# Designs tried in a protein design run: designed miniproteins, single chains, continued (3). Part 18

Each design is a single chain, and the fold is of that chain. pLDDT is the mean over its residues in the fold that is shown.

## One batch from the design tools (miniprotein)

Design m8594
Fold by ESMFold2-Fast:
Structure m8594 (fold): chain A 104 residues (1-104)
Amino acid sequence: SAAEIEQTVNDFYSNVIDPLREALKTQPVEELLKDPEVQALLEQAYVYLARLDALLAAQPGPYLFGDEPTILDYRLASGLRVLRQLGVDLSPFPNLVRFLSLFE
């Protein structure tokens, strides 16, 4: 549902992306990847990536709500780029890889 998509993206940001963005202000990526708290956030990221990949697979169009992007699509693409900056491999999530290519 639209509400489930919106809630999942919002939870992804609150629980994973916003904390990682704050951490990125404090230290280089190489040092952050040694931090157990950052490692726990990245493990949580994979749970959201699997859920978001499944949500995209269930949509009839290329974006979260069909054939046209909304602000939520730009928000999701931005969050995925934060994970890519931290070295997260998106290749296990083909619907997210396809989705992100639309914003490159």
Scores: mean pLDDT 88

Design m8595
Fold by ESMFold2-Fast:
Structure m8595 (fold): chain A 67 residues (1-67)
Amino acid sequence: SMQILLEGIEALVNGDWETAKKYFDKWLELHKGKSEYSGYLFSIAVLANSLGDLELAKEFFTKGVEL
């Protein structure tokens, strides 16, 4: 799970949103229930970042990491 998350973050940093989303989606599938909530936060963060809402993206990523 951590490996998949890091791959997603790496892709996002490189501007490969589509690749980042694929890794985040894989992470979401592995973590249903309580962990799925955090995964949704990552998905929203990726979307927000792609729209230029860096503040929102940071907030959701932070909450996702904290669980």
Scores: mean pLDDT 66

Design m8596
Fold by ESMFold2-Fast:
Structure m8596 (fold): chain A 81 residues (1-81)
Amino acid sequence: SLEEEAKEIFSEENLDKIKDYLVYFVEGITKEKLDTIPDKELLEKLREVYIEAKEKGLGGDETHELLGEAVLELIKEKEEK
């Protein structure tokens, strides 16, 4: 299922790799900003957005853009308290 696929990709075991990817490939994401988001909340949001993108039939590039945008929105939410 898409939920099982999302849980495999965005797992606690892969968290460090996911954070490294986001910092390296997404403009405006820093380690300091990611550390403001609880790990479980970050993983749950990434899983949700990934499932939505796949259900809409989006390609890899569009899916990666949505994941990056979702993380930036989470960072903004934490900064706004």
Scores: mean pLDDT 83

Design m8597
Fold by ESMFold2-Fast:
Structure m8597 (fold): chain A 68 residues (1-68)
Amino acid sequence: SSSAAFEALVNHTAALAQELRALPEPTEADLAAAKASVERRAQELGLEHLIPWGQAQLEGAFRQHLAA
């Protein structure tokens, strides 16, 4: 169902955001890899319209780590 697919994308994005926050010195390459992972997962789930949302979550996590 669309609901289950959305939950899968949310969980995948949250896991990647946590990985970015756990890195001692996250780089733009780490962020780019996480964004590519979200894009691929969204495509697999038929949720391509949510790619900008998922990538924004990762950008937020990356910025939050740099601001800490």
Scores: mean pLDDT 84

Design m8598
Fold by ESMFold2-Fast:
Structure m8598 (fold): chain A 56 residues (1-56)
Amino acid sequence: SLALIIDLAMKDTGLSRAELYSLLTASDEEIRELAERYGVSVESLKSIQAALREAA
């Protein structure tokens, strides 16, 4: 479920729902910026992006 992935990712990363939904269309550059801002790895955000795209 898309909603379950979002809820778990919010707890793990600190990103908002809107920022996590933006990962569906985000470029590699946008993912890098979010990773630096929230202190999470680019690999973690790319994994979340992949999971969201599969669930969408």
Scores: mean pLDDT 86

Design m8599
Fold by ESMFold2-Fast:
Structure m8599 (fold): chain A 81 residues (1-81)
Amino acid sequence: AEAERRLREALEALEEARRAGLSAEERELLRKQATVAYAVAELTGNPEYRRLAERLEELAEMSEEEREKNFEELKEKLEKA
């Protein structure tokens, strides 16, 4: 029940984010968050923070077209699974 609710909320949030698009301000915020995550990864040596930083940086640098393509590819994989 809890896991199913979390998954539904996450999918709804992802759909809303996809429809809204990432603004230049949101993209800049993601870059700043990625920088902090990189610093934490280097300070702690924990690879989880580096992976998080890389993902945030990818999202921040993703163009509208690339973001749409990535979402469609993810959707196709989920439909095939």
Scores: mean pLDDT 63

Design m8600
Fold by ESMFold2-Fast:
Structure m8600 (fold): chain A 77 residues (1-77)
Amino acid sequence: VAAQAAQLAELARQAAERGELPEEEGELAVFVYEALAEGRVDPEEIERRMFEYLKKYVSEEEARELARRFAEYVASL
């Protein structure tokens, strides 16, 4: 898991540098994958960042529920 997360973080970083990912999405992906690679998963911080991202696209209630479930999933890896 950690080795794959480190590889995904590098791929996300490279895609962002080439303009293939929007800056905010690229930063969020790198943050999550680097946290997984380092074993420094903070579910509250992941939930906060996912909520801030998702609330632009879905209702605030849906964003809270999705962010919470995503943070729980990442913490279980």
Scores: mean pLDDT 70

Design m8601
Fold by ESMFold2-Fast:
Structure m8601 (fold): chain A 90 residues (1-90)
Amino acid sequence: SFEELLKEIDKLVEEAFRSGTREAFEEAMKRIEELVKKYQKEHKLSQEEIDLLNERIARYRERFEAVQEMADTLLKIGDEIEAELAARRA
C-alpha cells in the first residue's frame, strides 16, 4: 500500500540519520528513488500522493542539510580552538 511505502521510506531515512554520514543519507535517497519507481510501475499514484512523497522527501533533505551545516560549524570552531591552543603552547 502507499502507507507501507511511506513507512519503508521513513525507516530508511531514520537508519541513515542514525549513521550520521552524508554517504549513508545519499544511499538511502537512492534506495527511496528505486522504491518509488518500483511502486509507480505496479500502482497508479494520484497527484496528491506524488505531491506528498515529494514534500516528505524534500523535508528530509532540508533536515539533513541543517544537521550537516550545524556539524560543519562545530568542526570549524573545534579547528579554531586547536589552532589557538597550538599557538599558545609555542
Scores: mean pLDDT 78

Design m8602
Fold by ESMFold2-Fast:
Structure m8602 (fold): chain A 91 residues (1-91)
Amino acid sequence: SLRDEMERFAAAVKAADRDGDGTLDADELREMLRLLGIYPKDMDAYVAELLAEADRDGDGVLDRDELVALAQRLLGLLTQEEVDYLRSLLA
């Protein structure tokens, strides 16, 4: 279900977040994608593409709001209730 996919996404984020600060850099994002079973032919190019689309402030890391935007790219458009649930999982 979409709820199970959101819970798996949040678990992958938390597992990849090595410093526990609630943000993901490019290396942590790469690990998160692997935990989700996402194996593009060029992982570095795919990570750069996702960062370019989700990293609104251009600081090279994804914060909680940018991770929610990434989840919508990977899982499809989420309702407000699904966004609120995902935000609670990432807290």
Scores: mean pLDDT 79

Design m8603
Fold by ESMFold2-Fast:
Structure m8603 (fold): chain A 67 residues (1-67)
Amino acid sequence: QLDDGTLKVLIQVVAKEEGKPLNNGQVQKLTCYFKNKLAFKDEQTIAKEIQILLKDPEKLQQVLQQC
């Protein structure tokens, strides 16, 4: 189980690697989203979901609205 600090760093690193940097508000909302999803507990699963969301702007917007 990842803590909030580790989740924020992971989100920022993956976003940078995908060439789609996120602002602090978006990082905070994604951190909240993954903490509320019991299926996303390991680093590899979370990283893959971040990559998918960054490639789909519509789905990303929907996820950000959940927090």
Scores: mean pLDDT 78

Design m8604
Fold by ESMFold2-Fast:
Structure m8604 (fold): chain A 102 residues (1-102)
Amino acid sequence: EKEELKKKLKEEKEEAIEHLEKSKEKVKQGDWEGAKEHLKKFKEETEEAIEIGKKLGVSKEKIYEVQKSIYETEKKFEEGNGEGFIEALERTEKKLEEIVKE
């Protein structure tokens, strides 16, 4: 049901954001391994949100923007750019919020 999917989308978004905040915290502490674990969980929860968004009729363009933002976030992480990583996570959060607003 559409209402159940909307509720699940909000729950997956909240879980994704929790892992995003923990990943930011770990990077600020210099714990890149801990940050990687939370980034992985953030990505998994965001992929679940994308699948629910597709079922709710979110546009392919908005889905692509979220996926692209995740890719850019992972790239900044591999570069060891803590500030760029945090900024990329914040951009990804905004793109994920756009899916939920549909």
Scores: mean pLDDT 85

Design m8605
Fold by ESMFold2-Fast:
Structure m8605 (fold): chain A 75 residues (1-75)
Amino acid sequence: KEQLVQEVLALLAPVMTPAAMAVVQAKLAKASPSQIQKILAWLKQSDPRAVRIMFRGAENPDDPEVVAEGRRLAE
């Protein structure tokens, strides 16, 4: 669990502020290991635009593209 959280944070560090990183870490601590692993796999397989979509979701959770991906991960 901790290893998966650290890997996700390492991938997001170049595109997020320290304050945003703290919020993400807190949310990942509440997520299941399965959800974190799916997020990590998605980030590793996605192009650089996928990281931007994650950042957009942090600013606007109602973004249709972010909502669609969140729904897919929840299933």
Scores: mean pLDDT 63

Design m8606
Fold by ESMFold2-Fast:
Structure m8606 (fold): chain A 92 residues (1-92)
Amino acid sequence: SARERLRSLARQAIELLERGLELADKDLDKAVEEVIRATDLLAQASRLDPRAREAAALAAAGATLLVTGPENLDLAKEYIREAIALAREIYE
């Protein structure tokens, strides 16, 4: 069902975003890869729930900040946490 698909996409995105946060201080390339994969899942979910579009935009902004330099790391993590919070609202 659409609801089950939405919840599955949100759950997977949350797991990828949380992994991205964990990797951000340890393996930047893998952190970016995980956050981009989450952005793609949230973009798919946005066809079912408009909150997922906002979450995808926040995740994409987070990934962009991660690649721009270490001075943006804290801000990148903030955007990723906001994306997780929105995805959790969808998953609930």
Scores: mean pLDDT 89

Design m8607
Fold by ESMFold2-Fast:
Parts: C-alpha cells; structure tokens; sequence
Structure m8607 (fold): chain A 59 residues (1-59)
C-alpha cells in the first residue's frame, strides 16, 4: 500500500468510527506502525491524523 492509499484508508477508518478509532487502531488495521501513518500524513501535507480527520469531518 502506498502512503497515499494508507492516508485515504486511515481517514475513512477514522470517519467511520471517530469515537473509538485511534492512530494505533489504524496502524494495526493497515499492518504498519503509528509512526509510519504519521509520516504518511506529513508527506501528503497534513500536520497530523487529527488535523486530517478534523478537515474531512467538516466537509
């Protein structure tokens, strides 16, 4: 899975269940470390998972 695919999947997972979905849960679901997901978000121009989720939630 590419960084772009992981970020898109991570946002979808977080939006599907924002109350129980954490960075660690997303990392487990995608088979990577939380650090990898954090770096993927930065590569796509997001400061953090929380930033990306907040922006998508408002759309």
Amino acid sequence: MTSEERVKKAIELALADPETTTLADIARALGVSPKTISEDFKKLGYDSLADAVALEHLK
Scores: mean pLDDT 74

Design m8608
Fold by ESMFold2-Fast:
Structure m8608 (fold): chain A 71 residues (1-71)
Amino acid sequence: MKKIEQVFYVPPEKFEEAKALLKREVEAAKKDPRVKSAELEETETSATARIVALDSEGEEVEATVTVKKLP
């Protein structure tokens, strides 16, 4: 299984927008037949999306995207 991790730091005024984008991405992923699992974990200062899907070659890929709020 391949793992892809990405972390974004956003200013406080952009944090709610970034969380909303992650929520939309997770919901879209759940509707994709190649997606095995999609979940979102939220805290007061971060949101993490974990998506496990099959790529174009049929290999399982785990993608983790985290958005963190800057002070």
Scores: mean pLDDT 80

Design m8609
Fold by ESMFold2-Fast:
Structure m8609 (fold): chain A 91 residues (1-91)
Amino acid sequence: SVEEILKKLDELYERTMAELDALAAEARAAGKDDVAAFIEEQKERLEKLYEEVKEKLEKSKDIKEAKLLLEEFEGIADLILAVARYLLKRS
């Protein structure tokens, strides 16, 4: 159901934000303030995307469309986390 997809979106968003918070804290502890700043900027972008996707899902009556929106959000969240981890490791 669309309700179950909304719940999965909320859980994914909360988990991703928590992981980004942990990475930003690790970056600051390591003196990598540029990496921490990048992560904070990505958190703001992800929050805006979450709000947009959630609004689209709340208006959607099509389970297939809802699944696609969730998959798109997952892909973007995974990319942000991968880049953040890469930057933290490289510096």
Scores: mean pLDDT 87

Design m8610
Fold by ESMFold2-Fast:
Structure m8610 (fold): chain A 71 residues (1-71)
Amino acid sequence: MKKFKVKVEGLTSAADADKIVAALEKLPGVTSIEVDLENKTVIVEGENLTPEQIKKAIEEAGFKVISIEEL
């Protein structure tokens, strides 16, 4: 199981968090999603996840990915 910390630009409200969660839930193998509005970060956990798929999902939801770190 892999865990990633994603820094997201434009993550300012609960509605933004909901959009990101919905986008990431579409990825196969996602088991957990945690959003931190204060730090503008998202923690994604799952099987067979890649930084590229996570970035694409968030960008398709209308947000910019600043960085992705494997935890």
Scores: mean pLDDT 82

Design m8611
Fold by ESMFold2-Fast:
Structure m8611 (fold): chain A 93 residues (1-93)
Amino acid sequence: DEFLKMSQEEIRELALEKAEKFEEKIKEGNPKLKELKELVEQLLNTTDEEEIKKLEEKIKKLVEELKKENPEDYEYALGYMMVLAAELAEAAR
């Protein structure tokens, strides 16, 4: 319900803030967030259909684990992925 009341700009600002925290946590040595970033980067550089499917399954599993074990890190991961998706969409224009 909260997201339906937020402007696109407010959603973007929250995503950017959480993405920044995601990078900070990786710099501090968080292994799961680092693994997620590596898997996402591999996915973006892969054109093989079978490998894409395997990477997507690994990413989904890791995101589910983060959500259960550390909801705060899960929010940072979501922010990172949202910002990345927006940057890729902008680059495709």
Scores: mean pLDDT 80

Design m8612
Fold by ESMFold2-Fast:
Structure m8612 (fold): chain A 80 residues (1-80)
Amino acid sequence: SEEDIEEAEIWLEKLKIAMETKSKEEVIKLVEEMQKQLIENGFDEKVAEEVKKTIIEGIEKGEPVEEIKEKALEILRKGL
C-alpha cells in the first residue's frame, strides 16, 4: 500500500516533467497508462478513474502541476 503510493509519487514527478516538455496529447496518454498501472497494482478501478479524471481536468483548466499532483496523491491515499 505505502510502496504503491511511493511508486505513484515517482510517476507524478515524471508527469510534472512531461507537462512542462510534452504536448497535451502525449501527457494524456501518460495519464491513461498510469490508470492502467494503478489497476494492475490492485487499486480500485473507481479510484484509478478518479485520479485520471482529476489530472486530465486539471490539465484542461490550466491548473498548476503541483496542485494537480497534490489532488491526485490525496485521492490515492484515502480512496473514494
Scores: mean pLDDT 77

Design m8613
Fold by ESMFold2-Fast:
Structure m8613 (fold): chain A 87 residues (1-87)
Amino acid sequence: MDKTIQEILAFAEFLLDRIKAGEKFDPSVIEQIIKELEKLREEYREKNPRVAEALDLLIEGLRAYQAGDREAAIKHLEEAIRLLRSL
């Protein structure tokens, strides 16, 4: 597995655990993370479309978290982790 994909997976698992534990993130930190994930998504769109799909799910999960929809955030993050583990 690509080191970058392993790092994305580890980060997704970290976010999921923290959200499930009820931890609150600074909105500016979440927005910065989303911007970095959007850049990675564009880079992987041509190289590995399945990684781009997982990144889209992570972005959707973080957007749901920003909107206060914790349930949707958890579901999208779990789906992203499942997809990344299948790579």
Scores: mean pLDDT 83

Design m8614
Fold by ESMFold2-Fast:
Structure m8614 (fold): chain A 93 residues (1-93)
Amino acid sequence: SLVEKVVEAILKEVEKGIEENLSADEIKNRAAEAVLRVERELGRLTPEQREEISRGILLTTQIYEDGKKAGLSKEELKEKVKEVLRETLRRAE
């Protein structure tokens, strides 16, 4: 689905950002660009889908910041963001 492709694109950018130790703001910007890229190729999200995707990105950046402060490993951060994005996918569909 379109939502599935969007969530996959977000996850790839977030995982790359975690590996590169980027700021939460940089990860947020890369995730937003990934959404726009998928929309250009496959069509636009509905307003309801966009709201859920935006919420998922914000939760992901919050988990990243909180997890870094708590001393989580990159592996643990990736696991937590995958859980958030799976929930985002379920809610957006």
Scores: mean pLDDT 88

Design m8615
Fold by ESMFold2-Fast:
Structure m8615 (fold): chain A 118 residues (1-118)
Amino acid sequence: SALKGKKVLGVADTPEQREALRAVMKKLESLGATFIGEARNGEEALALVEKYGDELDVVLLDTNMPGITGIEAARRIRELHPKTEVVLFDLEVTPEQRAAARAAGMKDAGEFAKEAFP
């Protein structure tokens, strides 16, 4: 599996999105990934990215967060750690939000899944 040994960080600000994120994370763990942490906003996500550095392979990131937006957090993560993949994780996402996420260097969860299971 392309996910074997990958270290994953989840980022979600609402209880509903955190529950959905944890369900996705359990599925990724069953495929060999390791869940190393969870952040509640962009600022916490950036702090954990700095803490784990190059050991962090994937960030699952909600774009609809207060403060530093998910898009801005993704941009900063990609700038500081270009090898870390940032994957869009939203329960509901518009085509416009998806396009903005792609412009910031994020992958859609479906695109990430296809790369993990070619």
Scores: mean pLDDT 75

Design m8616
Fold by ESMFold2-Fast:
Structure m8616 (fold): chain A 90 residues (1-90)
Amino acid sequence: TLEIIEKELEKLEKEVEENKNERSDKTLATEVKYIALLTILEQYKEGAASPLEILELILKNLDETAEVLGLSKEAVEEIRKFLEELKEKI
């Protein structure tokens, strides 16, 4: 549900703010997770596409996005695991 996404977004926003002065694979993964959830909410509000459909599209393009952003394999796998777990909840 949308409520699950909003709750996870609030947690990620807090983590990003608390770690804004740190640059590591973990903080980068958290920032990408935050942007992904924000994108799901924004696209849902704009185009009435389902959150699940947007999430699946993000997952499908994750490897390409990671290459463009220069993410480590560890960061990509952490992001993938988070999004797959979220998919099972919505």
Scores: mean pLDDT 79

Design m8617
Fold by ESMFold2-Fast:
Order: C-alpha cells, then structure tokens, then sequence
Structure m8617 (fold): chain A 72 residues (1-72)
C-alpha cells in the first residue's frame, strides 16, 4: 500500500474525531481540512521529496493545532 495514503487517512480520522468530540466550528474544520489537503497535494507531487520524518512532523503540527483550537 501507499504509506502516505495510510498516514493521511489516519490524520483525517484523528481530525474528524477531534471535530466531533469538541464540536469545532465549521470555519475551524474547514481550515484543518485545507491543511490536510495541502499536505496531500505536497505528498502527491513527484517534484517534492518529502521524507517520512518530515511528513510525520507536519502531521503532528496539524493535530496539535486542531487540539489547541479545540481547547480555546
């Protein structure tokens, strides 16, 4: 399987769980989905050599920002 696709699916599931659990506003959900889409596009671009470590760092940043927005 495509590792990047699996990691993106996990990130999407985590974001959906945060959104449901904390009842995030639509604008925040849209912002998080945009960040996910930007990461997906970057990973899918054959001109971008993104390492697994760099991908995981970006995934963690998106999740942490979603949790921060949920807590505020």
Amino acid sequence: GNLASLLLEELERELEEIARRHRLPEEVVEEMRRRLEELRERVSDPSVDMSLEEFLEQQQEILEEARERAAR
Scores: mean pLDDT 75

Design m8618
Fold by ESMFold2-Fast:
Structure m8618 (fold): chain A 98 residues (1-98)
Amino acid sequence: MEFELVHEATITDPLTGEKYKVKVYRSKENPNELRIEIENLTSGVKYTVIVNADGKLTVLDENGNPVDEAPLGILALAREVAELTKESLETGKEPVLP
């Protein structure tokens, strides 16, 4: 399965001041399947989150092993990024702000 990079951002958590580098990849075969790479730039800890077409999240550590308990912030960030990416890809239109 081949993935393409669709978004890259650096996000600062306003409560902790920690910075995260986020890279979002979309499957070329199934655009509803995403791979999200999250790096905590303060600690150097890396996570990969696989979002399948059903919206299920699988969190992997930097060695590709499943993580039984991922930090809630990582799960929340991955879900938000996945939702925004899917909306952008589905509409293909500039968001009409009221």
Scores: mean pLDDT 72

Design m8619
Fold by ESMFold2-Fast:
Structure m8619 (fold): chain A 60 residues (1-60)
Amino acid sequence: GERMRAVMPVPATSPDELELRPGDVVEVLREVSETLWEVRSLRTGRVGIVPKSALEPLEE
């Protein structure tokens, strides 16, 4: 899938949400809504939902 990086800390407050740190690289798996993606963290291997606004595209 497409790879993106976190530009801000993302807290996980629900079991379906994924915690991210600034600079974490994720693989986008699918769009959940207009504002949310389901992603896999490459650092932790975990899958969860994150806000699109917390991510930016990588160069590759």
Scores: mean pLDDT 81

Design m8620
Fold by ESMFold2-Fast:
Structure m8620 (fold): chain A 97 residues (1-97)
Amino acid sequence: LSETINNLKSGLKSKDKEVRMNALLQLKELIEKSSPDETLHILNSLKEELIKASKDEDPTVRIKTVEVLKAIGFVQKNKKNYKAIESILNILLEISN
């Protein structure tokens, strides 16, 4: 998991929009296959990168980032982890205004 997270972190920091998009696609797939605890670890490990991607210059990267955050939020909601949901909502609020 840690190696995969480090690779995704590098991809999200890429200057190439396609590399960032591919990292977000891989991240969404990883979240869908991950336990709630792994998904929370992913959120905490990539929080800064996800905030930056949510404000990306490319609207497709921003949309895909929102999809990733929604997937994490859905997993955490089922586990009643309201603190993680609050964190995700704060990220979404920052990009709204």
Scores: mean pLDDT 78

Design m8621
Fold by ESMFold2-Fast:
Structure m8621 (fold): chain A 100 residues (1-100)
Amino acid sequence: DEEKELKELLERYDKLKEEFDDGATELSKKTPDDLLARYKPLAELAAELYELAKKLYEKGVIDINEVVLAHARYLLSVEGKPLEEVEKEAGKLAKELEKK
């Protein structure tokens, strides 16, 4: 049940992100992008989730929106991209995948 595995990884990512956001706020009133690099477990989960989403999309188990969202989480958590740039890249990937 690969779709269930993806949902479980997504739930773990959301919980870790909440813990990271709470911890970063507590440590510093200002959360610089470089703090993302220090919270490696969140970045590793985002990377793992994106790899799984790509495999499931290739198998036809999930739709295009799920893989685009996984890529967006990867760009936010691993690459530290600003939200505006992530939204632009997500739109570009969605159009590219639709064209195959």
Scores: mean pLDDT 64

Design m8622
Fold by ESMFold2-Fast:
Structure m8622 (fold): chain A 59 residues (1-59)
Amino acid sequence: NEREAARLESAAMIYEDMAKWYREMAEVAHPLSRQVYLEEARLYEEKANELRKKAETLR
């Protein structure tokens, strides 16, 4: 289903942008807080990858 695949891809892009933002925050954060931002970025990256994989199965 092309419409559903496009929806999932759009959601993945949003999560990818969130991951980028958290990685940028990690660069300026205190060392003690850096790991929290990096972990959040990783979770958004994983969510985006999962959505992209699901979109591929719908094409």
Scores: mean pLDDT 84

Design m8623
Fold by ESMFold2-Fast:
Structure m8623 (fold): chain A 64 residues (1-64)
Amino acid sequence: SEETRRAVERAVGEMRKAAEGSPEEFEEAYKKMLEDARALEKEDPELGRAVRRAIEETRAELLA
């Protein structure tokens, strides 16, 4: 959906921006974003799962 696409794009963008900082700042941002996505998943499981997956996949790509 359009809402899911926008949420995923925002999350990916924030992950990439956080990666411009220190490794410690990046890991803290990642942890916080995952917690926010898990909270979202409780309210909207489909949307939350899509955002969480995008965050995890983006982190893996940035660290590869």
Scores: mean pLDDT 83

Design m8624
Fold by ESMFold2-Fast:
Structure m8624 (fold): chain A 72 residues (1-72)
Amino acid sequence: APIAAAEPAAAEADRLLAEAIAAGRTELDAEAAALVQEAAELVAGAPLPALPRPASLAEVAAAVARAAALLA
């Protein structure tokens, strides 16, 4: 199922966000932002607008939330 197939990508994106927050970071570097973007796009099943470099945690969280909403 598309949702079940996307759950590992969603979990990975959430894990990366949680790790960045736990580390006290307010932004992700370009590589981490790109990986979270890729995971969010896998969850959404569609391309999302590119995140800025470095991406703020708020922007990354918004991209993940949009991807999750597309699966509902």
Scores: mean pLDDT 61

Design m8625
Fold by ESMFold2-Fast:
Structure m8625 (fold): chain A 59 residues (1-59)
Amino acid sequence: AAENFVNEQLKAGKPVADIITEVRKKFNFDDFMPQSILDKIDPKNWPNLIVNAVKRHLE
């Protein structure tokens, strides 16, 4: 599942930007987490943001 993929990448210590790029490629979702949305959110919350986005849009 896409959520499990994102959680495993986060556990591996990958930067959020790299995880977003891999999600876009692996799941064919080019508009996943545009930078304009990330710029509005505290970076500490980006991991939770991308997990929730994957759950809502890809699960």
Scores: mean pLDDT 77

Design m8626
Fold by ESMFold2-Fast:
Structure m8626 (fold): chain A 73 residues (1-73)
Amino acid sequence: SAREELLRQLRRELLEAEVELGVAQIGLGVANVVLSRDPNDAEAQARAAEYRARIAELERRVAALQARLDALE
């Protein structure tokens, strides 16, 4: 059914977003380790800022996908 296909698509998109969120969180953790040793590392500061922005976007995307799944179940 169209509903079952939509549920399969949303679950796939949610899993992909959750994996990307996990990768971004690891990336932020690595940047923060660099900054703990050299707080003036401009490249690490830039990477940390990029990862924080991506995490915020992915958290919004995960929440939106979860809300859509909850509405269909």
Scores: mean pLDDT 90

Design m8627
Fold by ESMFold2-Fast:
Structure m8627 (fold): chain A 60 residues (1-60)
Amino acid sequence: GAARRAEAEAHAASLSPEKRQLLTDIAEKLREIGERTDLMIKLLKEGVSREEALKKATLK
């Protein structure tokens, strides 16, 4: 199977705890941006103004 490949990738991603933490933080921030963008698109689709959509997406 491809299990060896997956393990090698996991080890490469975890070369050091410090680097892994940094990559995790970056991934979390990218996810937050994606979630806010999705919310904004939904609001705009509902006919909400851009200004209102920005307020709701930014202010939670």
Scores: mean pLDDT 70

Design m8628
Fold by ESMFold2-Fast:
Structure m8628 (fold): chain A 109 residues (1-109)
Amino acid sequence: MLSREELLERLRRIAEKLDLSPEQKAHFDRMLAAVESETDEERQVGGLAALVFELAVELINKEKDPKVKKEIEEKLTEAMREISKSTDTEERWRVVNELLEFLEKVVKS
């Protein structure tokens, strides 16, 4: 698993490329601060999952290619199902990291 600091930095880089509204940026910054201050691993992974899901929705909204848009929607739906069904913190971290890696590839394209 990557360090928390590395994951938070990766989330910031994706958000910067998305050109978020002031309201979305403020919400994102509040969630990042909450995750940074969280010491409970289960709540921390939940907060990170919520952040990654919100970034995926913003990518879907900004994506102009219908094929890429559909791929992001399918990956997000799959990740949400896996997170909802898993009580294993390590498995939930893996799902969050895999979705984050996918989103990073989309924003670099």
Scores: mean pLDDT 78

